# Designs tried in a protein design run: designed miniproteins, single chains, continued (2). Part 36

Each design is a single chain, and the fold is of that chain. pLDDT is the mean over its residues in the fold that is shown.

## One batch from the design tools (miniprotein)

Design m5232
Fold by ESMFold2-Fast:
Structure m5232 (fold): chain A 88 residues (1-88)
Amino acid sequence: LRERAEALGRELEAALTEEQKAEMERIWEEVSAEAVAEGEARGWSPEETILEAVRRTFERIAEKLPEELRPLVRELGEALLALMEAKA
């Protein structure tokens, strides 16, 4: 799982422009802040909050990237969520 996530991450990073990388980082910051606020309001554990932040981030990134890159983003998100669940 970790090796798959690393390989997908490298493939995505090689395919992205600097502007797209900056956009992804901005989306992560925005979505993680939203997930923390909602988690606090709903009494989520830190682990639940991180899982929701990761899930929502990859969904939002997939919508913003070119259609050709969306399957790769989805696969990476699924691989990361599976890796995090395996550690919980």
Scores: mean pLDDT 76

Design m5233
Fold by ESMFold2-Fast:
Structure m5233 (fold): chain A 65 residues (1-65)
Amino acid sequence: MIEEILKRLKEAKTEEELAEAIGELIHALSGQPKEPAAKGALETVKEEGFEKSKEQAIGLAESAL
């Protein structure tokens, strides 16, 4: 349900909330397990920054609709 993931991405206020939503998006698009995907997403959010990671994830989710 990409629409629910997109809503969670838009509502994310912390790096952890954003990483969880990105993990769910990766699981939905690629079938990767949610927990490893969320851990990888958290590392990316910390490296790239919260705002940039959020914008990119929202764009990816919207393109998957």
Scores: mean pLDDT 82

Design m5234
Fold by ESMFold2-Fast:
Structure m5234 (fold): chain A 55 residues (1-55)
Amino acid sequence: SAAETMRLVALAEMRRAGLSEEDIAAVTEAIDVSPEAGARLAGERIAAHEARRRA
């Protein structure tokens, strides 16, 4: 399904960005409740991870 495909793509992108499995699990659970909320959380977690890596 389209939703399942989007979930798999999000998982691959989060792993590529270097997010922890715990963060990835939290985002995928959020996607299951609300795709919009899940997408926002994914962006926030990726941005926070990159900010910490640069600090």
Scores: mean pLDDT 76

Design m5235
Fold by ESMFold2-Fast:
Structure m5235 (fold): chain A 81 residues (1-81)
Amino acid sequence: SDIVKQLMGHSSLSLGKQYLDQGKYEDSVKSFRISSQLFTGVNPRGQSQSLDNMSVSYDKMGKTQVSDDWRRRSQEVRASL
């Protein structure tokens, strides 16, 4: 259900932020990817936030081009609001 997807999405988003704070960038990306997928079609704001955090994680890994690509995807989702 959409309610379950939102609860799981927020949980994965929170876990991703914890990994990001710990410098575990690969794990943060995985958690933010799960969060983004769970929010798709049910919470565009949460999806955008997950994609923004994925961009930040890639930037901290020195993957600037990949970071820019995810930032653009986040902006596209935000434009749908």
Scores: mean pLDDT 89

Design m5236
Fold by ESMFold2-Fast:
Structure m5236 (fold): chain A 85 residues (1-85)
Amino acid sequence: SIIERLEKLKAELKERMPEAKPGAQEKYKELIKRIEEEIEKIKNKELSEEEAEIRLLELEAEINRSSLGSEEQERIKKLEEKIKE
């Protein structure tokens, strides 16, 4: 379901947030809050499933644009470089 997909996305952001820089942590908190609000709207029948799917796609696109995943990848790269030295 769309709710399960949103809850999974929220869980992934919560897992990544502690390792992010303070500025990125604020962005993670904002995105998590937005996901929770969208889940609530779906449960309350305020959004259709189609509207919820559009919101999910928009959230995924915003996460990609904000480089939250890229920040984690950069940290992994730095750790791998230390291991190689």
Scores: mean pLDDT 70

Design m5237
Fold by ESMFold2-Fast:
Structure m5237 (fold): chain A 72 residues (1-72)
Amino acid sequence: MEEEIEKAAKELAELTVEAARSLGIELSEEEREQIFEVAKGLLKKRVEAGVSLEEAKKEMEETIRRGAAEAA
């Protein structure tokens, strides 16, 4: 489970970096690492609350996508 959460968090961090890039924002390696840790913590909390990892990841992906679209 921890490896799956870490993998999902990496994918969410990647999507966030891509979203920022589409808005003309270049994220540093430090900022990317912070985003990864935040995503990992949020996914962990959602899974502990009884939400499936797949569902938690999908919700966060949709939030990132909507945030990027609204900011563009």
Scores: mean pLDDT 79

Design m5238
Fold by ESMFold2-Fast:
Structure m5238 (fold): chain A 55 residues (1-55)
Amino acid sequence: SGKSLLLDGKSYSYFLDPEYAKRAIELFNEVIKNYPEYKEEAQKLIDEIKKYHKV
């Protein structure tokens, strides 16, 4: 589900490691692609990660 995928992405974004940040962005992009009801939330999380990581 979109909620499950969003939570998985948030789990990866909890780590300060840039490798996990990239994985979180990939998961949030899958949310945007497949679950439009979570698109705005996923996009905000991607923007926040990109603000603090060179990914």
Scores: mean pLDDT 75

Design m5239
Fold by ESMFold2-Fast:
Structure m5239 (fold): chain A 105 residues (1-105)
Amino acid sequence: SLKDLLDKMKELIENKDWDGFLETVRELVELIKSMPVSQSPQAILALRYVLSLVKSSDLPKDVKLEILNLLEDALEYLEKKTGEVTPEMAELREEIEAEKERILS
């Protein structure tokens, strides 16, 4: 289902279905929250992939900000659930914050 959601996101971006993309990101976040701790690396890679789509697409500013907030919430959930902040988690947080600043500037 993780792969299916990521494939669906790519299709929605190509079709410029921004509402569908946002809803699919929400589904991804809920799936990530339900995943076992052993799958946290896969969850982080999925969040990083969504960030790359946000950065490279012509999504409206408001939609980008909403998605970036969803990614931050998912990352915070993983940090609390695992009880650790890996270098990959820290790097992803910095990249999310940088993209939010770029959009708000």
Scores: mean pLDDT 87

Design m5240
Fold by ESMFold2-Fast:
Structure m5240 (fold): chain A 89 residues (1-89)
Amino acid sequence: SNQTVNEIAEKTIKIVEDSLSLLNNFESSNSLTKEQMLQLTKLKFQLMAIKTEAWLAKQTNSPLSTMEKVLKQAQDLYDQIQQFIQKAS
């Protein structure tokens, strides 16, 4: 249903926004190495791509399976960000 697709899209966007907040807080609280700055930049670009994909999927009336795939990508990237922060700390 449109409600279910919208709920998954909003959940995906929230995960992306929470992930960006984690990266921004980590960056503001730490002096990063060159390698850490490159990885952080890559993670931010990946988050922006997922947010764009979620928005496009919602706008194009994409199937529920497409929205669930984008949600999974956001969840997987959130886990990668948690691991990055843990290893860099």
Scores: mean pLDDT 85

Design m5241
Fold by ESMFold2-Fast:
Structure m5241 (fold): chain A 103 residues (1-103)
Amino acid sequence: DPEAVLEAARRELEELRENALKYLDLAHQYAKQGNFEQARKYHDLALEHLGRIADLAVDARARAEAFAESDPELAALYARIAALADEAARRYNERVREDVKND
């Protein structure tokens, strides 16, 4: 079921984005407290979750290209998953830019 696959991907990407933002907020809080060891730990966790979003986009894009001739419908599904991953990364980057501007 393509719609069920898309909805599962959308939920996974939203969870990864929310966790990345949560870790970014914790990193900022610890930095303000002077606890730079914990700030770095949470910053690294945020980057790890962002990396997982990027990996999902790369994998989905590769699958879309691989199936383009043999199964155009499956290729279109993977292209939509890649677009969802790109959107999750963009929304994270917008929040990061906003936080930097306010610091």
Scores: mean pLDDT 83

Design m5242
Fold by ESMFold2-Fast:
Structure m5242 (fold): chain A 101 residues (1-101)
Amino acid sequence: MRDPVEMLIESSTKPFTEDDIIEFIRSLIESGHNKLAVKLLEDAIKDAPDSPYTPEFLSLLGEAYKKLGKNDQAVQYYQQALSIDPNNERARKGLAELEAQ
């Protein structure tokens, strides 16, 4: 009945940790809010481009663009994530799924 993403926003009066933000944005992508997820991720990368979480944000951009049907952009972002962190499981899995087609 109630959107889990909206529940997370309503229940939190303080900013999430970076891991919580990543899971929140992933939930936005899974619920179809892909354009909003892209904007939040682009804003996060712009605000802190040297963040250790940048490869995770790039992998989530890849997932959001994949959900939007923009597979070329999704591949680009997954490759960028892997260039910073070759062990990023989300980027490796997403890239493998797109390259299998």
Scores: mean pLDDT 75

Design m5243
Fold by ESMFold2-Fast:
Structure m5243 (fold): chain A 68 residues (1-68)
Amino acid sequence: MSAAEAGRRAGEAGNAGDNEKAAEAAYQSVLESGGPEGWARVAREAALKGDSTGGAAGAASGAGQAEA
């Protein structure tokens, strides 16, 4: 029940331009979607490493929602 909410938070953080917040939201979004911890960590790393704040976080959130 938190996957959709985590996705919204990730998108909002990305729109705000907060890389660290977007990365944390992406991490949580993957875990809430039932993804393995390793993938959650990779999503967070990608967001921090220079993927646009909305890009990495939004993609992780969208993937989880689409899968469900």
Scores: mean pLDDT 60

Design m5244
Fold by ESMFold2-Fast:
Structure m5244 (fold): chain A 94 residues (1-94)
Amino acid sequence: SVEEAKELLKQGMAKYQAGDYEGAIKYFTQAAELGKDDPELKAQALYYLGLARAAAGDYEGAIKAFREAKELMKDNPEMVEALEKQIEELEKKK
């Protein structure tokens, strides 16, 4: 549910802040799955998933998460541009 997805997003952010990137990845992945009926919430979870994956050194996984978030936010040009720049920066680090 959306409420469960929001709680998982909060727990993931707490793990990310603590430097537990693997824990953050698990919570953000679950949040994205449960947030399927709320595209903006799912995109937010995928954005944080991308950040956590990049912090863990998984640049390919981070890029995939950012691309999925970009597809969900197609009606928000500013967000699409920001995500494209993030993807380009990570592609240079591979």
Scores: mean pLDDT 85

Design m5245
Fold by ESMFold2-Fast:
Structure m5245 (fold): chain A 87 residues (1-87)
Amino acid sequence: LSPEVKELLEKAMAAIALALSRVKSDEELQEIVNELLELFEKEDIEGFIKKIRELTDELLKKHPNDKVIRSAAETALRLIEKAKELL
């Protein structure tokens, strides 16, 4: 992976972790972040992007009025779309 793509995916992971931290326990957050890290380390970029999209869709559906979740989810989606354009 290019350094630019890695940076975008790391920022997307940070954004989704922020959103998840509002609604998930520390244990559940750790499990989800570990799944994302495994995909990232394997360079399974399609799997990583798919997982971020699934997480953002669930968060936005369950918490439509949480401005922090919405902002973080939208940021994660923009970052993965930019990463896709560079692949």
Scores: mean pLDDT 85

Design m5246
Fold by ESMFold2-Fast:
Structure m5246 (fold): chain A 109 residues (1-109)
Amino acid sequence: MEEVKKVAEERGLDPNDLIELETYAKTPVSDILDRLQSRYPGFTQSQRDQLANQIMQLTGKSSISDVTVGDVLEKMTDEQLNQLSKQIADAMGRKFHPEAVLLEKRSVE
């Protein structure tokens, strides 16, 4: 929190942006994963468990409920965050984009 505040001040961010970042940084990753599973039925329990284990390994936490968004941003590299984002997008895309593939085929002829 103190380090995030100093970084925000150095970068000329507004205090309101700092409050939003602080609130978001405190959000448990388990809440985000549960929300994704609820909104995207194609996101299976197995995929959730795999992502949870990967995040715990990279953050050094023993429980996914103890991992916050701030921990992920602090402990993971940009490359690791990009790989995690691609895994989530791929899991979602496998369920929700079959019709888009059909439309692309019609556009190319």
Scores: mean pLDDT 62

Design m5247
Fold by ESMFold2-Fast:
Structure m5247 (fold): chain A 80 residues (1-80)
Amino acid sequence: MSAEERALAFLRRMLTASREEQAALLREYADWFLAEFEKRNGPLSAEQRAEVDAKLEEQIADALANLDALLAEVRAHLAA
């Protein structure tokens, strides 16, 4: 699957997903991205992993808040 096809599939899933599914999809994407990063740049230490994981959880929470606002606007437009 191409990167573009994967991105479009992800976006479609996010648009129709429940809150719990959206959180799971964002974490799945973050895990995949981190795995690809380590594949290219070498493995992180346990301490570095813990720091990155903490920052990722904050970023996921922020992304979900922003996504909720965006999806609410999209759903309102589609309902009108």
Scores: mean pLDDT 71

Design m5248
Fold by ESMFold2-Fast:
Structure m5248 (fold): chain A 100 residues (1-100)
Amino acid sequence: SSEKKKEEEERKKLKEESLRLGVEAGVLAIKGAVLAVTEEVKEEALETTRKANEASGKFGESYQALLEGDLEKAKEYLEEGKKLLKEAEELLKKVEELVK
């Protein structure tokens, strides 16, 4: 019973984290798209949006894996998504510095 409770709590945390990070990635993709209207930073801003969209896709895959009962695959997709999100955040920071 204690083992089953631990798995249920872990699945709940992963579900909440994948949904939250998916929203964060979506917001980041919108920020990149808005900055891409500025010709001087267009390429870097579009790259930010691409990586943010890839991160969002990975968080969606993590959520789908949780629905299918694949906890290990859900964790793998979540970590891949976090890496892409961090790369997108670093790119956005560079783009914002260029438009100052």
Scores: mean pLDDT 88

Design m5249
Fold by ESMFold2-Fast:
Structure m5249 (fold): chain A 87 residues (1-87)
Amino acid sequence: MSLEEKKERAIALLKELLHDALLDPSVSPEKLAALTALFGETSRAIAAARSDEELLAVLERTIAGLRELGMDDEAARLEAFRAELEA
């Protein structure tokens, strides 16, 4: 899988996670705003990544950010995706 394909898959997953959160009535407007900001920063960092190592580092920081927001299910999904990219 190319770096560009890995980036495309990462962005697609972020879009799915954000869409799921938007449809979840238990997610507060404050948490949704924080998630949107985090994914905006992550999307820019993914676009700027020049190597697999840089992409994996961006995903690690995003997973940490999700855990700080208490979004453990979203963090687990992104961790599973990161593991697939290392295989």
Scores: mean pLDDT 86

Design m5250
Fold by ESMFold2-Fast:
Structure m5250 (fold): chain A 80 residues (1-80)
Amino acid sequence: SVGEQSAIAPIERSKKLLAESEEAYKTDYPGRLETLQKNLEEVEKLLEFSRLAGDRRGVEVNGEAARKIKEMLEKLEKEE
């Protein structure tokens, strides 16, 4: 039970962080850059833990989420 919950939680968390980041990016509110930066940092930590654990699924899912959030941040940082 505990092991199953631990395995699912990182992937579900990354999916939630990605969804929240996509919503923030579309909504264009003050402070969305800080929100996206925090979400990226959390997803990158999850990606690192997945790599260290040899979790191939976690590496793929967390890596995709990290890439998408990073792309959103790079677009916003180019818009002055």
Scores: mean pLDDT 75

Design m5251
Fold by ESMFold2-Fast:
Structure m5251 (fold): chain A 100 residues (1-100)
Amino acid sequence: SKEQEKIEELKKDFELLKEKALEFAKTLPPEAQKKLKELVEKTEEAIEAAKTPEEFLEVLELFNEGMSIIIDAYYNNKPVDEKKLNEILEKIEELTEKLK
């Protein structure tokens, strides 16, 4: 179906984003690398549970928010906002459970 084709495109787009995120992680200190890998892993679980383009976009929006927290913190030499990052991770986990 056309909806399944759109979902396959979004899955391929996420695989490219994941690859770029993991390459970026290699440039970060070990602590930041762990945080980024956790964000990627939880996002991947949500993506696997997603069934519609709208659900995929919601997951990708949360991923982007988490990425911006990590990137901004380490490039601007400030601590990761763990409270905000944990809120994003919790939202991704909640979304994954709703989509299953």
Scores: mean pLDDT 82

Design m5252
Fold by ESMFold2-Fast:
Structure m5252 (fold): chain A 71 residues (1-71)
Amino acid sequence: DAEAERRAGELGERAVPAALNIVKASEYLKQGKEEEAERYFQEAARLLDISVEKAREMAENVLKGEEGIAA
């Protein structure tokens, strides 16, 4: 449990700034600022050790909502 708690703490410290970067990226995408959004996606991807494409998918899900109605 101690090892799991330590890893969760380390991940939590990275996950919070990563989540903020994803939210900022989604806001910039909404504004049409793709270059600025991409910078935040890259930062989030590095913080979470995931691909930029994965970070972009997370931001798109935030914008669409979890259970978005079609059109």
Scores: mean pLDDT 70

Design m5253
Fold by ESMFold2-Fast:
Structure m5253 (fold): chain A 79 residues (1-79)
Amino acid sequence: MEEAYQKLEETARKKLEELGADEATRKDFEAAIEELKEVKASESTIQRFIENIQAAKSVLEFEMVVGVMKLYAAVQKVT
């Protein structure tokens, strides 16, 4: 589990640098990671987000993936 989160963070860091994303986008991603950790997102779910981050071709596409990560966490918190 911890290794999956580390891989997601490393993949996102590289993508953010490649896209020239600003600090606000980086902080938004970091917040989404914390929400995924709170809901104990599965390794397979984290792997899907890694693949989506790698596929992002623009800052907007990256932000869309972050939005989906936050939405996933929000849905998991509803009982």
Scores: mean pLDDT 83

Design m5254
Fold by ESMFold2-Fast:
Structure m5254 (fold): chain A 96 residues (1-96)
Amino acid sequence: MSKVEQLAKKVVEKVQEKYPNVKLLDTQILEHDGRTIILLTYETPETDPAKLEALIKEIKEIVEEEAKKYGFRVVAITYDVDANGILTVGVVLEEA
């Protein structure tokens, strides 16, 4: 397993431990223009904006902490939530 695959797996595990009701649907790892992109797709029943914002913030903090441990720098983290409760988190990484 590559460092980026280990990073993605560890992020998913830590999110699941803290938010057991948030279901991982898909994990994609892409490389583009010398950067690594991790796309995490979740299903969440959460509709409260404040709780959803807290969830997104915690995912970002987990990503930043784990990226640092695996020798990556976080260039950008993006997210989108649709009306069906699908949360997509995009993480753009480069080697530190």
Scores: mean pLDDT 82

Design m5255
Fold by ESMFold2-Fast:
Structure m5255 (fold): chain A 75 residues (1-75)
Amino acid sequence: MSEAERLFRESDRMRNIGNGLRSFYETLAESAKETDPENGDKIYDEIMSEGDSLYNRINSRADDLYRRGLDLLLS
């Protein structure tokens, strides 16, 4: 396997991790909202904000891996 192919595979794996984390955070946020009628909306927003932040960081890592793979093919 080439180094570029390895990086592309790792990029895809990172995107899958990001998708899994987003689903997990959505489940937690909805559970929190249902459990606390007074503060649930605020907790929902906080969980979703953290989830989106982490999702974006993971996708940024995936993009970096993909770019590094492309750089190797162009070198």
Scores: mean pLDDT 85

Design m5256
Fold by ESMFold2-Fast:
Structure m5256 (fold): chain A 89 residues (1-89)
Amino acid sequence: SELEKAYEELLEAGELTREYEKKGDASKTTGSTIRLVGSAWQLALIAVKEGKAEEAIERLREAAEKFADSPLAKKALEGGVRGAESLAK
């Protein structure tokens, strides 16, 4: 489904953000963080359209826990949770 693809893209962006942040590559970290933020919003929008907002919120929370060792990835995903909660209201 579109939702599954969006989640896969989000996990890839999260992993890249974590990797580049640890390496101290500011340019690559910025690019991957922008991609992660975009992927989180895309996931939330698709989920709201499909009536699966609660599933998207849960997946975003799981991703935030998975990438908790990356401050930038965690912050982006927690922002995604708040965005999804706002759209579900």
Scores: mean pLDDT 84

Design m5257
Fold by ESMFold2-Fast:
Structure m5257 (fold): chain A 56 residues (1-56)
Amino acid sequence: KVATLSDFLERRKRINDRLLKEGYTPEVLERLRAEEQKWLDEYMENSKKFYEEMKK
């Protein structure tokens, strides 16, 4: 229902794996940073709203 800390940990692993494979290119770093920031923001907002809706 609501994302767990495990989900966040998995995302971090994927980011690290991609960096390792693609070789820390500035484009990859910029994309991943922006994506992570947006994901975190959306995750927090959605989590709060979703949790409130479930509680009613």
Scores: mean pLDDT 70

Design m5258
Fold by ESMFold2-Fast:
Structure m5258 (fold): chain A 86 residues (1-86)
Amino acid sequence: KPTKEEILNKAKEIAKEVVDKARAEVDFSKLTIDEQLQLAFRIASEATEKLLEWFKENNYTPTEEERLEIAKIIDKIVFDELKKPA
């Protein structure tokens, strides 16, 4: 059963990977605020899906409350990474 710390570390790893991939394909400096929000949503969704796949591999079923906390953490990491200067 993954620990809370392992879950946080995996969420950070996945979110960073998805953000880095998106940055290689898209010039964020040319995006409108709406386009940035849509992209951030897609990245967060992809990162969450990958984390759920990792949970399945580790035979872990998060509670609804834990899923909400994880979604908030992924959103925060994604937005923080996207706001970093080039």
Scores: mean pLDDT 77

Design m5259
Fold by ESMFold2-Fast:
Structure m5259 (fold): chain A 63 residues (1-63)
Amino acid sequence: MVKPNLTQEERVALALKVAGLSSVQELAKLSKGQRRALSELVAGLLQVSQETILLDLEQALLA
């Protein structure tokens, strides 16, 4: 891409702000369905695929 998008870390930080969460550990308290809904909302805001945001959130939880 000629124009750099937000990094994975920046996308995760935005998702936390949108959800009103203070840390990545709080994402683990969300159900799979709630994380899917959050990924859909953030993907719409950033105009990226929902799958990209969902993977970002799940990878952050594994780290």
Scores: mean pLDDT 75

Design m5260
Fold by ESMFold2-Fast:
Structure m5260 (fold): chain A 77 residues (1-77)
Amino acid sequence: EELKKKVEEAKKKNPALGEILQAHYDYLETLKKAKEIFEKDPSKAKEAQQKYNDTLEEYHKRVEEALKKLREILEKQ
């Protein structure tokens, strides 16, 4: 997959940027799986929705943490 290869390349050159891209990749993969749960069994709509919410929250948290570390370096010294 194109995105997965880009993440691997980024990690080798810049680990912080690589982590942001990895978080995005993990988000997309989990979002796809949540969609499949709903498509295969509509009675699991609540389960799929919860997985979407949890995945989005985790993605935001990981990106925020990576950006915070980058900001700390950039802000001072």
Scores: mean pLDDT 74

Design m5261
Fold by ESMFold2-Fast:
Structure m5261 (fold): chain A 83 residues (1-83)
Amino acid sequence: DEEAKLLEKRRALGREIADRLLEALVDEVIDHLRRRGEPQSRIDEIRALLDTVRNLPDDSPERQAAGTRLGEVFSRYLREQAK
């Protein structure tokens, strides 16, 4: 079924785009934190949260917790950029 293959390709492309956008946003946040003199341990923590979100299934409690924590990091970053 060609339609089923096309639908799966579109889903795969959507996941790839979302992954690239998330990685780009995390890189921007990390660069901001580095410019502010945040310790390497904080940078490593944020990278670990991204890895958890990307590598665990959507129904994982660990992924949900990591996603929430990463969202808090983004919210803080956006508030600081609004000044």
Scores: mean pLDDT 77

Design m5262
Fold by ESMFold2-Fast:
Structure m5262 (fold): chain A 97 residues (1-97)
Amino acid sequence: SEEERRLEEELREAAEILETPEGQEAVEKYIKQAEETIKEIEEKIKKGENVTPEDTEENKKKLEELIKLVEVIKEQYERFKAGEISALEFVREVVKV
């Protein structure tokens, strides 16, 4: 109850930031940086720069998680920009990942 109220307040504050030009620019910069990081990790896996099979599997898991997060952020951000969802709904969908 207390933790749920605090989380709802934090989500509302994040939504208010997203409604600003600065918040929107921050999301767009995050997407670009994350896509660049995805390409770097993919290239490292492809070149076999990992020392052990365990390191390779850990990097693959991190890559899959990052790809999933970026896909959700991109899809929900486009919906927000199109006026199909509110800033609060965008934040709620991103937190689920």
Scores: mean pLDDT 81

Design m5263
Fold by ESMFold2-Fast:
Structure m5263 (fold): chain A 59 residues (1-59)
Amino acid sequence: MTAEEVDKLANEGRGKEVYERLLKLSIEEIEKLLAEAQRQGLSAAASVAGDALREKKKQ
């Protein structure tokens, strides 16, 4: 899953679906996705990825 795809899905109102998909990724994969979203200025993707990363770290 790319940062651009996450941003598109979140903007389409599918933020919950993409968040649940991100929770199935490793911490390292989510961190890479968040870094890419921040680098590209994809605010929706960065928000969702940041939320997923925070949740994963609470495990």
Scores: mean pLDDT 84

Design m5264
Fold by ESMFold2-Fast:
Structure m5264 (fold): chain A 70 residues (1-70)
Amino acid sequence: HHMEELKRKIEEEKWRQRLDDLVKEFNQKAIEADELYKKDPEKGLEAMQKVGDKGFPELLEARRRYGRRR
């Protein structure tokens, strides 16, 4: 019982750090796509779509794992 709670807290802490890392990576790629959008809207939108398709699902999964607690 108590050991399982401690294990969950440790795992939650690791997912929190993972989420922070993923948020930073996502933000960096989003900034790059936004900069590209300002220079070439068509290529920028394509880059934003790739960031969303690859980065957003990873961020959502990390968020769900961390946020699965009530």
Scores: mean pLDDT 71

Design m5265
Fold by ESMFold2-Fast:
Structure m5265 (fold): chain A 73 residues (1-73)
Amino acid sequence: MEDINKARELLKQGKYEEAIKVAKEAVEKYRDTDPEKAAQALSILATAYIQMGKLDEARKAVKEAAELLKKAQ
């Protein structure tokens, strides 16, 4: 929980590179154990990529989040 909250706070501060690093770590941590938290981390990652103009990376993160949520059902 703290890692996702930290990534979100870094996004609010405009620290996009740090937010990406923390969000990626959260995705790896939660991917197999908590798809909802992994999807939240991927959402933060996508937002950071959008703010940096990395639209292809943002699209990939959104797609991965959708696939994780579908698998959780």
Scores: mean pLDDT 82

Design m5266
Fold by ESMFold2-Fast:
Structure m5266 (fold): chain A 66 residues (1-66)
Amino acid sequence: AAAAEREARIKRLQDTHGLSREEAEAVLFTAKGILEAALEFARKYPLPDNLAAVPQIERDLAIYDA
């Protein structure tokens, strides 16, 4: 499921923006880095609003790691 979602996101970037696979993967890598930083921020500052975002961030990271 996560691997299929990752491939679907790569395909969408290629089709929508005319990106190569390498360019689309670089976009996902950048998005992953942003999400990892957001997860670290939520863990360091565990405020209710920050913690509420964690499940979605973990889901997106699982997709990008597939």
Scores: mean pLDDT 78

